# Designed miniproteins, single chains, continued (2): the designs that were tried, part 106

Each design is a single chain, and the fold is of that chain. pLDDT is the mean over its residues in the fold that is shown.

## One batch from the design tools (miniprotein)

Design m7690
Fold by ESMFold2-Fast:
Structure m7690 (fold): chain A 72 residues (1-72)
Amino acid sequence: MPVRLTEEQRRELEERVAEAMDRLDLHPAVKTMLLDALRRSSPEQQLRIRDLLDRGDWDGVIELLLDIWASR
């Protein structure tokens, strides 16, 4: 089973995602939506997002966050 991220690691992940979205010049509403999806994600999904970020797969990160948001 995947271990969950610490609170510090989760904050670092949120900052990395926010910085990437800012650099991509996404609309503020979209940024808020995707960050909310990240915060609502499971520990397993958070580990997957971190792995994608470490690979530099920003398209994969956005796709996964959109999937999490759509699964409401």
Scores: mean pLDDT 76

Design m7691
Fold by ESMFold2-Fast:
Structure m7691 (fold): chain A 94 residues (1-94)
Amino acid sequence: MEVEKKLEELRRALAEALVRAGLADPAEAEEIAREIVERLKEEYKKEKVKDEEFLEAIDQLLALPDEERAEYALNVVRVLEAKRLGLPAEEIRK
């Protein structure tokens, strides 16, 4: 419902931020943004946060400037790629 609508808005905003920052082509940016949104949804379900808190977190991300939103996306992608490749968390943080 409202969560799905906000997640779609966040996906679009993240993709736009990545393209505007010159960090990804439009097609790659959409793929990255989709993956980020899917993982955010999973994490909030695991933490058993209230829907209101989840929506507030999404609204905060949507309120970030493009540069900060792109930086957030890159950090999430770094974690996701390292996890996919089986790299230690310490290497991601460095």
Scores: mean pLDDT 70

Design m7692
Fold by ESMFold2-Fast:
Structure m7692 (fold): chain A 94 residues (1-94)
Amino acid sequence: SLSDLIRAAVRDLVDMVRNNASDEEIRERVRRWFRELAARHSPAETRAAMGRIALAVLIELQQDPSVSDAQIARAMRVISEVALEVMRELEAEA
């Protein structure tokens, strides 16, 4: 289900940030999740789900005192950049 994919993506991305994954590793993983959403759901559902994932990751990381503000800022920048890239690609594919 859409909710299962969102939940799995949030868990995976939060774990990557906690494990100090590189910006490139986070970028690749976020892209894989967003393309998985796009393959299984409408463009509108995919855009909404990308936003929900980004917000949930932010909230989860903000609640973890072991994660620095700099790590959160980096992760959110990468997620936002990939979301914009995937949205542009879906627009071009339509």
Scores: mean pLDDT 88

Design m7693
Fold by ESMFold2-Fast:
Structure m7693 (fold): chain A 73 residues (1-73)
Amino acid sequence: STLTTLRNSRLLGYRLSRNPTPSLRRTLSSLGRRISRNNPSMSTLNTGYNLSRRFLRRSSPPSLNSYTNSLLS
C-alpha cells in the first residue's frame, strides 16, 4: 500500500487499548500476522509484539501468541 502499514498497525494497537471493538480485535490479529510475514524488521517486530500482548490479555486466540513468540523467542 502507499501508506505505511507500520503506522496503521501501531495506531490500531493504541485504539484497541482505549476502545476495544470485536471487529478491531479480528482486524489487528490479521494485521499482526500479515506484518510479521511480509516485513519482519525491528520496528515491525515491536509493533507485532505490542498488538499480540494487548490481544492476548483481552482473550486473544493462541495463534497470535505463537506469532509473537516466534518473532522474539
Scores: mean pLDDT 53

Design m7694
Fold by ESMFold2-Fast:
Structure m7694 (fold): chain A 93 residues (1-93)
Amino acid sequence: GKALELAREILSLPDVEEQVKALKERVKKLIEEGKFEEAIELVSEVIRLSTDPRVIEAALEALKEILKHAPDDIELINRIIGEILRAIGKLLD
């Protein structure tokens, strides 16, 4: 889907700093547009595909921003928390 395509585009950037910047900017835009589900799916794919701890840390920060702005939807909140735990697991591995 679109989330996987965007994650692949971000992770194909030559420098980790460029990948982190692109992830943060895309997530910020999706939050501003109220596209919380798409933002979660994008960050989920980035966590799944990347092994770089700096990228995983940026994904964790992005999930925190999504959670901060998300509506009071328990299903959406539970998905964000699940992705946060997955990112933390990757950083501890």
Scores: mean pLDDT 89

Design m7695
Fold by ESMFold2-Fast:
Structure m7695 (fold): chain A 111 residues (1-111)
Amino acid sequence: SLKKQLELIHEMYKNAEKKYDLSLEEVVEMMSRELTENRVAEGEPPRRVSAEEIVQLLRDQLLKSLATKSGSATEVMKRIENGVSKEELIKEGYEEDFVSSLEKILELLKS
C-alpha cells in the first residue's frame, strides 16, 4: 500500500541520515514543494502531484543521498541482490544502518 511504502521510506531516511527527524506528513510536504518548485524553474505551470510521483521522488532522493554518503550505494544494492550477506558488507567497512537501509529500499523497489 502507498501508506506502508511512505512509512518505510520515512524510516529509511531516519536510519540513513539520522538528521531527518521529520514526520511522514512533513516529508510528503517537502517533496511536493520540491516537485512544484522544479516544474516552475523549468518554465512549466504547477500541477497536482500524484502520490505515486511523491513515492518515486522519495526513493530517488534517498538513493542519491546514500550514494553521496557511501559513493557506491547502487553497486552495494547489486551485491545484496546477488546474495552477498549483510555481515560480509559490514566486514568490508560499510555501516550497518547503511546496509539495512539499502535492503529496505530493495524490498520497496520489488513491490
Scores: mean pLDDT 62

Design m7696
Fold by ESMFold2-Fast:
Structure m7696 (fold): chain A 62 residues (1-62)
Amino acid sequence: MVGQKAKVIKDTKVVGHPDSIIKKGTILEILEVLDENKVKAKVLELDIEVIVDKSSLELLPS
């Protein structure tokens, strides 16, 4: 999972920033698995790090 790309499968809130939405179709790189429900990931288009709900992500094939 860490180092793997993931696609957002539904619009999702950024943890700690509920007014910030990551839209469906956005590609992220997973940097760290924080717990059972949360990952730290890099939004590749924006070059920013966000914490998002794992259930909103689909892992992309290598």
Scores: mean pLDDT 79

Design m7697
Fold by ESMFold2-Fast:
Structure m7697 (fold): chain A 61 residues (1-61)
Amino acid sequence: SANHATVHVAQVSPTATYYDVVDAQGNLIAEGQAPSVEAAIAAGVAAARAAGYTDITVHVG
């Protein structure tokens, strides 16, 4: 299996930004809320790295 995770970031309102982190198979690794898109990217990437992933893709939208 690829050592790859994808971080998805969605700002659903001015006060609500969410992230999830999924592996190459689509399994949820982590999810959460952040105060901004930048904070959500940082949190998602940190969660992926903590789970042992080094190849990380970020999608915002």
Scores: mean pLDDT 85

Design m7698
Fold by ESMFold2-Fast:
Structure m7698 (fold): chain A 72 residues (1-72)
Amino acid sequence: SEEEEYRERRETLEKMFSLLSKSIEDQLALLAKKKNMPSPEVARKWLKEKYGISDDTPEILLKTNIVQELLG
């Protein structure tokens, strides 16, 4: 069971890193598709409103929030 739990954790981490390696534009397109939103622009607006993200927010934080929405 410990070996299986370790494998599952590693697979989850690999999926997270794969998603984080994508551009913001590609991540937003995936988010729009997952949430049945009409465009990546609508997904960006929704994400900014949900997380209180401003234009001064670091890109990495926006990327991590998108990945959490894609995995959850």
Scores: mean pLDDT 80

Design m7699
Fold by ESMFold2-Fast:
Structure m7699 (fold): chain A 57 residues (1-57)
Amino acid sequence: YEELARTLLERVLAEHPDASDEQRLQLIGAEAVRMGLSGKEVNELLKVARELLKRRA
């Protein structure tokens, strides 16, 4: 899920530059659900996305 998390994070950063990290995670989760990912897959994707956000800080 690292590549997908990175792709979705970059897109959210471009579309919502003023969003907080928590709002960014919520937007990534919503997009993953829209793409048809299961709750388990969404949870794993969000873990990777949260780790990527920590590396940015």
Scores: mean pLDDT 80

Design m7700
Fold by ESMFold2-Fast:
Structure m7700 (fold): chain A 64 residues (1-64)
Amino acid sequence: MSTEELAALVRTVLEMEGRRITDAAARLLVERVGDDEAALGAAALQLAKTHPPGATVTRADVER
């Protein structure tokens, strides 16, 4: 699975939770978590829960 496909998975998870994420932030999350789809999905869900509904998660938010 490509980094672009994994970043798309991250964006989809955040959209399902009523949040958004930038492409740069999604790619950084893939770089930090790796190519394990289950771990990446869990990390995306946790990231969504730490932000209010309607928020856009940025690269800086993932770097914390």
Scores: mean pLDDT 80

Design m7701
Fold by ESMFold2-Fast:
Structure m7701 (fold): chain A 79 residues (1-79)
Amino acid sequence: MQKQIQELLEQGRQLRHQGIMYHATGGLYRMSAAVGRTTGSLSQEEIDKLLALSDEYDARGDELEAQGQALEQQAQQLQ
């Protein structure tokens, strides 16, 4: 039982870390869109694509963090 708790906590931590990395990537796409808009170097279509990618990565990040939290909650229930 203790080994199962440890494995759930480790998996939860890994998923939360992955979620953070997805949010970081989303932030880079949003920054690129903002720079392209400010400098006039990107078309509106290119800006819209970068913002859509940012939203996609943020959504995946939220999903991974929620999955990690669910595993941590399961570990707490086994204590």
Scores: mean pLDDT 86

Design m7702
Fold by ESMFold2-Fast:
Formats: C-alpha cells, sequence, structure tokens
Structure m7702 (fold): chain A 61 residues (1-61)
C-alpha cells in the first residue's frame, strides 16, 4: 500500500505530464487520480494526493 507521500508524488508527476501534453487542468486531475490508484494508493491516500495536486495548481480553470 502506497504511503500518502508516495501517492502525492505519483499524482504530481502524472498531472505535470498531462499538462505538458496539452491536457486541461480538469483532464490532468483525472490522469493524476488514475495514476495514483494504479500505483496502489488506498482511497484516503488517493483523495489527499489529488487534493494536494489541485491545491498546488489552483484547481480547474
Amino acid sequence: MLSEEEAIKVAEEAYRKALDAGKTPAQSAIEANRAAWEAGADFEALEKAVQHVVEKLGGSS
């Protein structure tokens, strides 16, 4: 089971990569959520990781 810190790192990398590929912030948040889930984050770690990423980048446009 991934730690919260590891889930945050996975989510941040996925979000950054999606934005760099030209996806919207909303689409990038979906990619971050999927990446953290696939990496083995539980629901709590997943929710906190996505919240951290959204907070860091100011949410959706």
Scores: mean pLDDT 76

Design m7703
Fold by ESMFold2-Fast:
Structure m7703 (fold): chain A 76 residues (1-76)
Amino acid sequence: MKPKDKEAEIEKLKEELLNSKDIGRQVEAAYRLGYLAESDEEYEKLKAFIEENVPESLRDLFLAAFDKGYEEGKKK
């Protein structure tokens, strides 16, 4: 994926994470954000975004999906 295409996908996933009416879509968006993080710097930045923008009640759920995506992305 080109850097420009990756950045556009990340922005779309951030919007889905915060604005989707479906919890399943929000969880999928968190997973995909993790999957697209290819460096520790990207991982930390996206994790901070989730921690700052997601309500405490959903944060653990979305961070768990994000971490799973990140680990699976490393294995490709």
Scores: mean pLDDT 81

Design m7704
Fold by ESMFold2-Fast:
Structure m7704 (fold): chain A 94 residues (1-94)
Amino acid sequence: SFEQQLEAFRAWAEEVLAQMQRASEEEQLRHARSLGGLALGFLDEVPAEHREAALAEIEAQFARLLAAVTSPRARALIEEERRRLVAHHEALLA
């Protein structure tokens, strides 16, 4: 269900957030690179009527991760992944 998918995504985001507090720069970069794939997978797997809610949750979790990162390179990659997801969502609506 959408609720189960949402809870799974939130659980993942909480785990990544906790790891970021202890993460080296290389670990932060790996997390940043994986964000697009995980978020894109979540967005593409939810029913169309829930995609806006899914994107809002993705954006909220990206904002939390941006607040937690210490690496400028990881911050830049998270911002890039966020922009790509917004563009992907807009393309799906067209």
Scores: mean pLDDT 79

Design m7705
Fold by ESMFold2-Fast:
Formats: structure tokens, C-alpha cells, sequence
Structure m7705 (fold): chain A 123 residues (1-123)
């Protein structure tokens, strides 16, 4: 539910942008691989949106990256190439918006994308 998503986002915010981005990447991965389960997809989308709001409050570029990750996750099950394009754009925005930890966060996002794409391809 929305209250749980907000609590998770609030807790992640204590770890700074890298921790929020890690939780967002995990939520986007779960959203992508559970696209055939509307209840789970809605839960992970709500969590990703709350994490995206927390990132937008830190830097607008990170908020835009979060929006692209959520949209990319929704597209992965329907069109892997379009989903990949959105993830690649989000990765570049993360690197640009967070010069201190963005390279690390970008690798985390890429890792979750690869895991999601592999699981979707195996179905």
C-alpha cells in the first residue's frame, strides 16, 4: 500500500541518493518481472514513484532518471529494445546528476536491467 511505499522511501532517504537509487532499481526490476501480475506491478510502481519523488527532491535530474526507469520497466515485457533505451537514458542522467556516487548507482541500475531482461527472455 501507499503508506508502506512511503515508509520504505523515507528509510532509504537516510542512506542518500545512492541508497534511494539502489532501492528504485530493485523496485523497477520487480515491476518489470511482475508485469503479468497487476497487484504486484501496482505495488512496485507505487514504491518506485515514492523513491522517484525522494530523488527529485535531491536533484531534478535524478527525478527525471527515476521517471525513465519506471517507464522503461513497464515497457521491458512488451518491447525490450524500447525499455533498454529508457534505462540507458536514465543511467546517463544518473551519472550527470550525481557526480559523487552516480557511476556506482549507474552500475547498480544496469545490473538490475540485465537481470530483468534475462528473466523476461526466459519466459
Amino acid sequence: AAARAKAIADQASKGGPAEITRKLAEAAYQLAVNSDDPAKAAEYEALAQELGRALAGIRPGLGEAARLLIEGAKLLAKDIEKGKELFDKAIELIREADPETGDYSAEVVRSYFEKAADEIAAK
Scores: mean pLDDT 83

Design m7706
Fold by ESMFold2-Fast:
Structure m7706 (fold): chain A 82 residues (1-82)
Amino acid sequence: MEEEYKKGLEAIAEGRYEEAIEHYERAIELAPDSPFTPLLLGLIGSMHYLLGDREKAIAYFERALALDPDFEAARQALEMVR
């Protein structure tokens, strides 16, 4: 989990958003019940939006809110991209 999260951060820093998505998806697979999962879903949604995939971005923000309805950042992002 931590290793995949670190690789995701490195990929974002270098503008490699598709690679960052793969690392965050792997981090969720390794710890799906983690309290960090809504945040990772929100980050994946943001990466899809930056790649031009608005429909996937919306789906990931909705999944983040389903796990954490109080996730204000994901709610705001969903309203802005919808």
Scores: mean pLDDT 81

Design m7707
Fold by ESMFold2-Fast:
Parts: C-alpha cells; sequence; structure tokens
Structure m7707 (fold): chain A 61 residues (1-61)
C-alpha cells in the first residue's frame, strides 16, 4: 500500500503535478512508519523521496 502511494506520487511528479504528488509521498511515509517502524530502511527512503520532490518543486517554481 505505501509502495503504491510512493509510485503514484512519482508518476504525478514526472507529469508536473507536484501539488498532487507531495500529499501521496507524505501518506506513503506515514504508512511505512506505522507498519514498519521509524528505523526501517523503507520508512527512511520515503522521507528522502519526499525531500527530493519538495526541492524540485521549489527550484522549478
Amino acid sequence: MADALAEEGRRLAQEGRFDEAIPLFERAEALRKKELGVKHPLAIQAGVDLGIEQIKQAVEA
């Protein structure tokens, strides 16, 4: 479930739909932390992905 949200977020970001992509990355991070715990690599990776998308949106604004 969290992986599907992250993949959908990446698709939307690639289409330039950052306003829709960022909420999906935030939800994916929250779900991974809930299911796997904050120390799990997948939860950490979700946070990194969100950070990258926020930087890309800010630079391209």
Scores: mean pLDDT 66

Design m7708
Fold by ESMFold2-Fast:
Structure m7708 (fold): chain A 66 residues (1-66)
Amino acid sequence: GESAAASARAGARAGDADGAGAGANTMKHQGEYELGVAAVREGAAEGGTEEALRAGIDSAQHGAKA
């Protein structure tokens, strides 16, 4: 479970780093983290790990605010 959350968070941070916290990266960051969140949600729902789902979403939202 924890690995899924870590992967989702890494993805969100990678998107943020690519834009260096610029407004211009908002669109790309949103698309990247949305895909990451959707993948974690789908995988967690199918795999049966709601804990990973919640952690992944929280991490992605944290990155999206950066």
Scores: mean pLDDT 53

Design m7709
Fold by ESMFold2-Fast:
Structure m7709 (fold): chain A 69 residues (1-69)
Amino acid sequence: MEEEIKELEKKIKEAEEKLKEARAALRAAVEAGASREEILAKIGEVLAAIGDIFEAELKLEKLLKEKEK
């Protein structure tokens, strides 16, 4: 259980770094006056990263709740 918690925390941290990169890329594209198509693609990358974080956080919360029982 403790090892599984550490693995999920690592995955969350990695997903947070991906979110940072995706957000930076989106901001750079907007500032550069990129096409609507390019901006929408970057928004999609941001949403995907958010989804990955949410999924990992839900799994972590479940494990932590089991630990308190």
Scores: mean pLDDT 81

Design m7710
Fold by ESMFold2-Fast:
Structure m7710 (fold): chain A 76 residues (1-76)
Amino acid sequence: MELEERAEKLIKELEELIKKAEEAGDKLLVARLQRALGELEAAKYLLQKGGPGAEEVLQSVIEEAEKLAEEAKKKL
């Protein structure tokens, strides 16, 4: 699976989870999801600009964000 496509799918998933967490009143989960979203957007931007180490950074950020998304889905 291409890293950029995987990141884009995950960004959309995190945006939906943020909305659900806001509706649930889970302010801590909202903050964690917003941080993960920002990290994904930054890593994706770095890859698009051809930054050194960008693929490794994006892969790491994707893996952490996927774990958080699964945690959020189980909680929400």
Scores: mean pLDDT 83

Design m7711
Fold by ESMFold2-Fast:
Formats: C-alpha cells, sequence, structure tokens
Structure m7711 (fold): chain A 104 residues (1-104)
C-alpha cells in the first residue's frame, strides 16, 4: 500500500540519520531529518500522528544544529549530551513507525 511504502521509507531515513550522527556528519543528519519531516507532512493522513512525528523531528533537527554549534565551539560535553537526546528521540520515532507498520 502507499502508506506501507511511506512508513518503510521513513524507517530507512531514521536509520540513516542515526548513521550520519555516528559519523558526526551533522549537515547530512539535518538534511535527512528535513526529508523525513517533509515526507510525514505530505503522506501521513492522521493529523495527531503527523503533528507528534513532526514535533519530534523538529526537536531532533534543533538538537543536531545545537550539537554542531557546541562541537564547533569545543564544548564536547554539551555536544555529547545533545547526541544522547537525539538517539533517544530517533528510537522513539522508529518505535512509533514500526507500530504503525504492524497495524497496516
Amino acid sequence: TPQKKTLEKLLELIREIGKAIVDQNYDRAIALAQEAKALIEKHISDETVKQSLVNSLQQIIQAIQDAKQADKAGDHKTSARLLAVITVLLSEIEFELRLMLKEL
């Protein structure tokens, strides 16, 4: 179904964001998160689910931007804390997407 293909693509994007974060490729992580957000806004029809996922991705994008700035400033402790937050948020989105996929 179109919905199943969208959820599978979103799961792939979430995993690729995680890989980009491990590689410290912040610009790639931001670009992938923005792509995931756009895909959700276009293809997720449930407004409550859409808003929840968009809000989580906006938090991830902001945290990646803040981690990039902290790392550039030499504040590696703040960067590490933000990367931990991003990891938790990515895991929560992956869990929600997997639940939605199971219900199709």
Scores: mean pLDDT 89

Design m7712
Fold by ESMFold2-Fast:
Structure m7712 (fold): chain A 60 residues (1-60)
Amino acid sequence: SSAEEKKKKLLEELREYLTYRYGEEQAEIFMKEVEKATKGLDVEKVEAYIERLKAALDAG
């Protein structure tokens, strides 16, 4: 579905961002946690989760 495609793209973009910021190994660890946390969520909730995660990583 279009919603599933949007979720995949959001997660791909997050993976690229985390890889750029922390490297491949650390990005994979984060992405496993993100995939578990976002399983079954709608697009809007996945997007909100990603925004919150990025803010938390920046805030310390």
Scores: mean pLDDT 84

Design m7713
Fold by ESMFold2-Fast:
Structure m7713 (fold): chain A 98 residues (1-98)
Amino acid sequence: MEKLEEAAKAISEETGKDFKEILEKLKKEVEKAAEELKKMDKEKVYKEFKEFLESGLENEKNEKRKLAVLNAWLATAELAENEELKKLVEEQIEKVKK
């Protein structure tokens, strides 16, 4: 199944909000993020992801929410065709699953 669908399902289960509404909102946000990433320098993309890890992910205690956000980043990296960012996100997903 697609990574965005997994993220939307996790958010729906945690918040009680409608899965389709969450999925549609996530698709729009990921498409916008991918367009912005395509315009960014490689170093700026890595800085954004590092800041996300240090400020956002480190403070999140809920594993399902961590995975949902990382899966959204993974979908964004794939749409932006950024193979290096994709590898970095996949490494973080594997660390959270353990």
Scores: mean pLDDT 73

Design m7714
Fold by ESMFold2-Fast:
Structure m7714 (fold): chain A 61 residues (1-61)
Amino acid sequence: SAEELFREALLAEDVAMALAIASGSDVDVVREVLEELRDKLSERTYRTLAEHLERLAAAQA
């Protein structure tokens, strides 16, 4: 599933793959996974993905 692939990409610190998966996924679902893993991510990685999801949410509204 996209959720599982996104989780795996984040844990592997593959930011490019995580961004690509997020762009093709439901933003609310991906945001939930990002928040679950927040403590396992660098601040920079978390911020990059959170900002990307905000832009995607605006585009999908």
Scores: mean pLDDT 81

Design m7715
Fold by ESMFold2-Fast:
Structure m7715 (fold): chain A 71 residues (1-71)
Amino acid sequence: MPSTLARDLYDRYLAGVLGADGAGGVGPDVRGMAPEAIYDMLTNGGALPSYRDVLTDEQRGLVATYLSMLR
């Protein structure tokens, strides 16, 4: 399922910054953010470094959707 792939991508690339559940306090709390806002942050950077060169467009979209579903 897309959420399973997104979780794997998150664990490999983002868990060290955001914690296991996207609320680790070492980066921005991304829970409850719109997936478009998370996707923009992953693409263009800002509160997070840009992942444009490490994740494909599709992979960034999957991760953004996964994180937007965390409460």
Scores: mean pLDDT 67

Design m7716
Fold by ESMFold2-Fast:
Structure m7716 (fold): chain A 62 residues (1-62)
Amino acid sequence: DVRRESVRRLAERGARKLRDLGQDEAAEQLRRQVEQMLEEGAPSQEVYDLISDALAAANGAA
């Protein structure tokens, strides 16, 4: 599924950015939560929003 792989790649990219900000725990949480949402069949839009919100929060804290 192209959509599923696209959001996984986005999550990996997001986790990398969180690690670059020194937020290793947040990176692991993001990755775990995205995988859970995909396992539960969550819409790609909701997964996208989750990743976007996590990165926005991290950038605001840094």
Scores: mean pLDDT 77

Design m7717
Fold by ESMFold2-Fast:
Structure m7717 (fold): chain A 66 residues (1-66)
Amino acid sequence: LQDLIDEARKLKKEAKKLGDKLLEKQTESILTILETMQAAGVYDERVVRGIQQQIKSIGERIKKIK
C-alpha cells in the first residue's frame, strides 16, 4: 500500500510540474482513496488492483508528455 501511495505522490508532483490539472486531480483522488484505506486499516485487493492500473495508465500518459 505504501509503495502505491509513494508512486501516486510522485505522479501528482510530475502532473503539477507539467501544469496538467486533470492529471493532478486524478492523482489526488487516488491518493485520497489509498490514504483513507491505510488510515482506516481497510485493505480491499480489488480496489488496490484498480488503482494499480490507473497509476500505470497515468504514468504512461506523463511519459508521452515528457
Scores: mean pLDDT 78

Design m7718
Fold by ESMFold2-Fast:
Structure m7718 (fold): chain A 66 residues (1-66)
Amino acid sequence: NLVELVKEALKKFTPEQVKELYTKYKVPVEKILDLEFEVLEEERKSGVKLSPEERFEKMKELAKKL
């Protein structure tokens, strides 16, 4: 359900961050949590823990490859 995915995204990200990913990076709302999961998996594999701000920047980098 798209509405539930939006609610989950807004628990972790600001409305402005969600809008930026959708409008500038063309990430559909339903893929925002999947995109975060990809960054979290990279963190787990590399052993590097990112701040919320660094994680969001990494999400934007990955979105450019979509």
Scores: mean pLDDT 79

Design m7719
Fold by ESMFold2-Fast:
Structure m7719 (fold): chain A 100 residues (1-100)
Amino acid sequence: LVDKILATLETVAAILEELLAQGQYTTAVQVARMLLDGLKHLLETKGSELPEEALKLLQELADRLEEIFAQLDAGKISEREAAERALELVRETIAGLRAL
């Protein structure tokens, strides 16, 4: 399961990097929101199948993404800032999962 999650996060990171390079911030935010929805579903349905350390990393990613989108929806940050922060969090989570 962790290997499949890692592969999905790496794919999402690559998509976010390309969209940001092209200035497609709205689409990048949409991709990051779909990642958050997918993470919430995964944690609800398969959280018990994950090692405790992986579960903590994925829960922290979900919580941090929710904070970013709350700031975006409140008009406190731009779509570019939201997308850049989301990519950074995904990369940090990938590094954390690889270290397990």
Scores: mean pLDDT 88

Design m7720
Fold by ESMFold2-Fast:
Structure m7720 (fold): chain A 71 residues (1-71)
Amino acid sequence: DKKELEELKKKIRELAKKILELGEKKSPVDEVQKLVEELFELIDKIKDQKLRDELRKELVKLAEEFEKKKK
């Protein structure tokens, strides 16, 4: 179902942003690591390889944009 897939992508994007924000704070490494593991588990739930690849590219771009704005 396309609607469930869009909700899953939104959840993955929000979790990725939260991980990046916690990485900037003095947060415990273990807490950040757990969220990263949850993120990968959510991505693995996407059965379509092309959609997983597109989402991974989107997350990489988000991380790069976050790093550029940090300076």
Scores: mean pLDDT 71

Design m7721
Fold by ESMFold2-Fast:
Structure m7721 (fold): chain A 66 residues (1-66)
Amino acid sequence: SAARQAELQAKLAAIDAQISDPQLRQQYKTLIQLAEDVKLEAERLGIDPAQENAMFRARYQELQQQ
């Protein structure tokens, strides 16, 4: 939705405003994008918040191992 896209854009803009290091900015933006993707998928599947958190942690762990 437009509102959801605007919220994501605002979060990314806040990272640009608060973090001066370009590499650290990119890392935080990646985490925000990951969280949004997991939330969208969980909502599509009708997943409980606990399961959504488990999915995020699993994908974040996988990202850290790469």
Scores: mean pLDDT 78

Design m7722
Fold by ESMFold2-Fast:
Parts: C-alpha cells; sequence; structure tokens
Structure m7722 (fold): chain A 93 residues (1-93)
C-alpha cells in the first residue's frame, strides 16, 4: 500500500496519494488503540474519532483542486515516516 501511495505521489496524483496516507494513519492509530488503550472508554474515543473524522478528511481531499508546495513536502514526509515505521517493525519481528 505505501508503495502505491509513493507511486501516485511520483506521478503527481497527490490527491490519491494523500487519501492512501490518511487511510493508513487511521488504520495504524486504531491498531495501536486496540493493543495499548488503558481502558475501553479510551479505545471507544479513538474509534469514534476515526469514524467521524476519516470520512470528512477523505471528502475534503476529494474536493481539492491543487496542492501547495508545503502540502506536497508534508505528504512526502508522511509517506517516508510510514515506510520507516514499517521497516522498523520488520527488523524487530
Amino acid sequence: MLEKAEEYFKKGEYKEALKLVVEEHAKRLLELARKYAASEEELKAVEEFIEEQLPKALEEIEKRKSFTEEEKESLEAAIRSLKEIKKKEEEEK
């Protein structure tokens, strides 16, 4: 999946790359909450936050017509960060 986001970014398809990055962050946040949440209430708060915010984020991305240079740099950094996290996880397990 991260390879697909990087491919879209390199092709100038920033909207598609950003949607994939946002979806990956949401999945990872939910997995971390399920594994490490101190309480059922904390887990539920994270689940409700993702349920509410993810569709809104994807809708706003879909409405975008252009990306600023800063937004492109932020997106590239996000893709790199996710790739580094995945590499670290694979090195440890």
Scores: mean pLDDT 78

Design m7723
Fold by ESMFold2-Fast:
Structure m7723 (fold): chain A 108 residues (1-108)
Amino acid sequence: GNKEGTEKFLNTKDEELGKKLNIPPELAEGYKYVLLALQLIKEGRPKEEVIELLEKALELFEKAGAPEVDLAAVKVLLYLVQKKYEEAEKVMTEELKPYFESLKEFVE
């Protein structure tokens, strides 16, 4: 990922980003919180800061009616950051497995 592209994405207004990506503004805002959380993880920031951003992303995704795969992915990341490995594995197995199986069928 390009750092300049990440900063431009984070600084773009949610309404403008939503229009460019053809998604609701709340969904665009949720993706910004996920991207910022990933940046904080890479920078070794306190887990509490990462958790707060991921919780905000999850709330925005639920409000915007985000795809189930995006909701599941944020839940997995949130559980992993909290070291809740059993909960993360359950979401990966129960909620993400159908998408991986669909992808396998698509590429086969």
Scores: mean pLDDT 74

Design m7724
Fold by ESMFold2-Fast:
Structure m7724 (fold): chain A 67 residues (1-67)
Amino acid sequence: SRARLEELAARLEAAPEDEEVRREVIFETALMLGISREEAERLARADDEEQRELIEKLAERRRKELE
């Protein structure tokens, strides 16, 4: 839901330097976007570029929900 997307974004914003929080947010975001648990776990441990793409998708979905 929109509220869950905002919650995940807020958690990442509140603790941007906490790598554990970042990994958790990425994993939860992937699940929210319909990505399988197995792929979400892989993405949470992936390179910064793949994680950046997932964060961008979170931002895009949040923007579309607001439109």
Scores: mean pLDDT 72

Design m7725
Fold by ESMFold2-Fast:
Structure m7725 (fold): chain A 86 residues (1-86)
Amino acid sequence: EERKKKAEELLKKAEELRRKGIMVGAEYSMRAMGEVAKAIEARADPEKRQAYLDKAAELMAEGNKKVKELQEEAKKAEEEAKKILE
């Protein structure tokens, strides 16, 4: 009973982390697309265009890193739950 309850809490934590990862990924993706749109509008200014593209790349890299960290935390919680149920 206690082992089952602890495993259920870990699985719930993993689910919450996976949901958070989806939300974070979507947020950074939208922000990066906004910078790409600004780069397209600034096409007549190559320095300004490059600055927006660099910002878009930064946002995508940051988003991907945060999503990966959340997915790794979720996987660790799922693995701990499996160990408890064994």
Scores: mean pLDDT 85

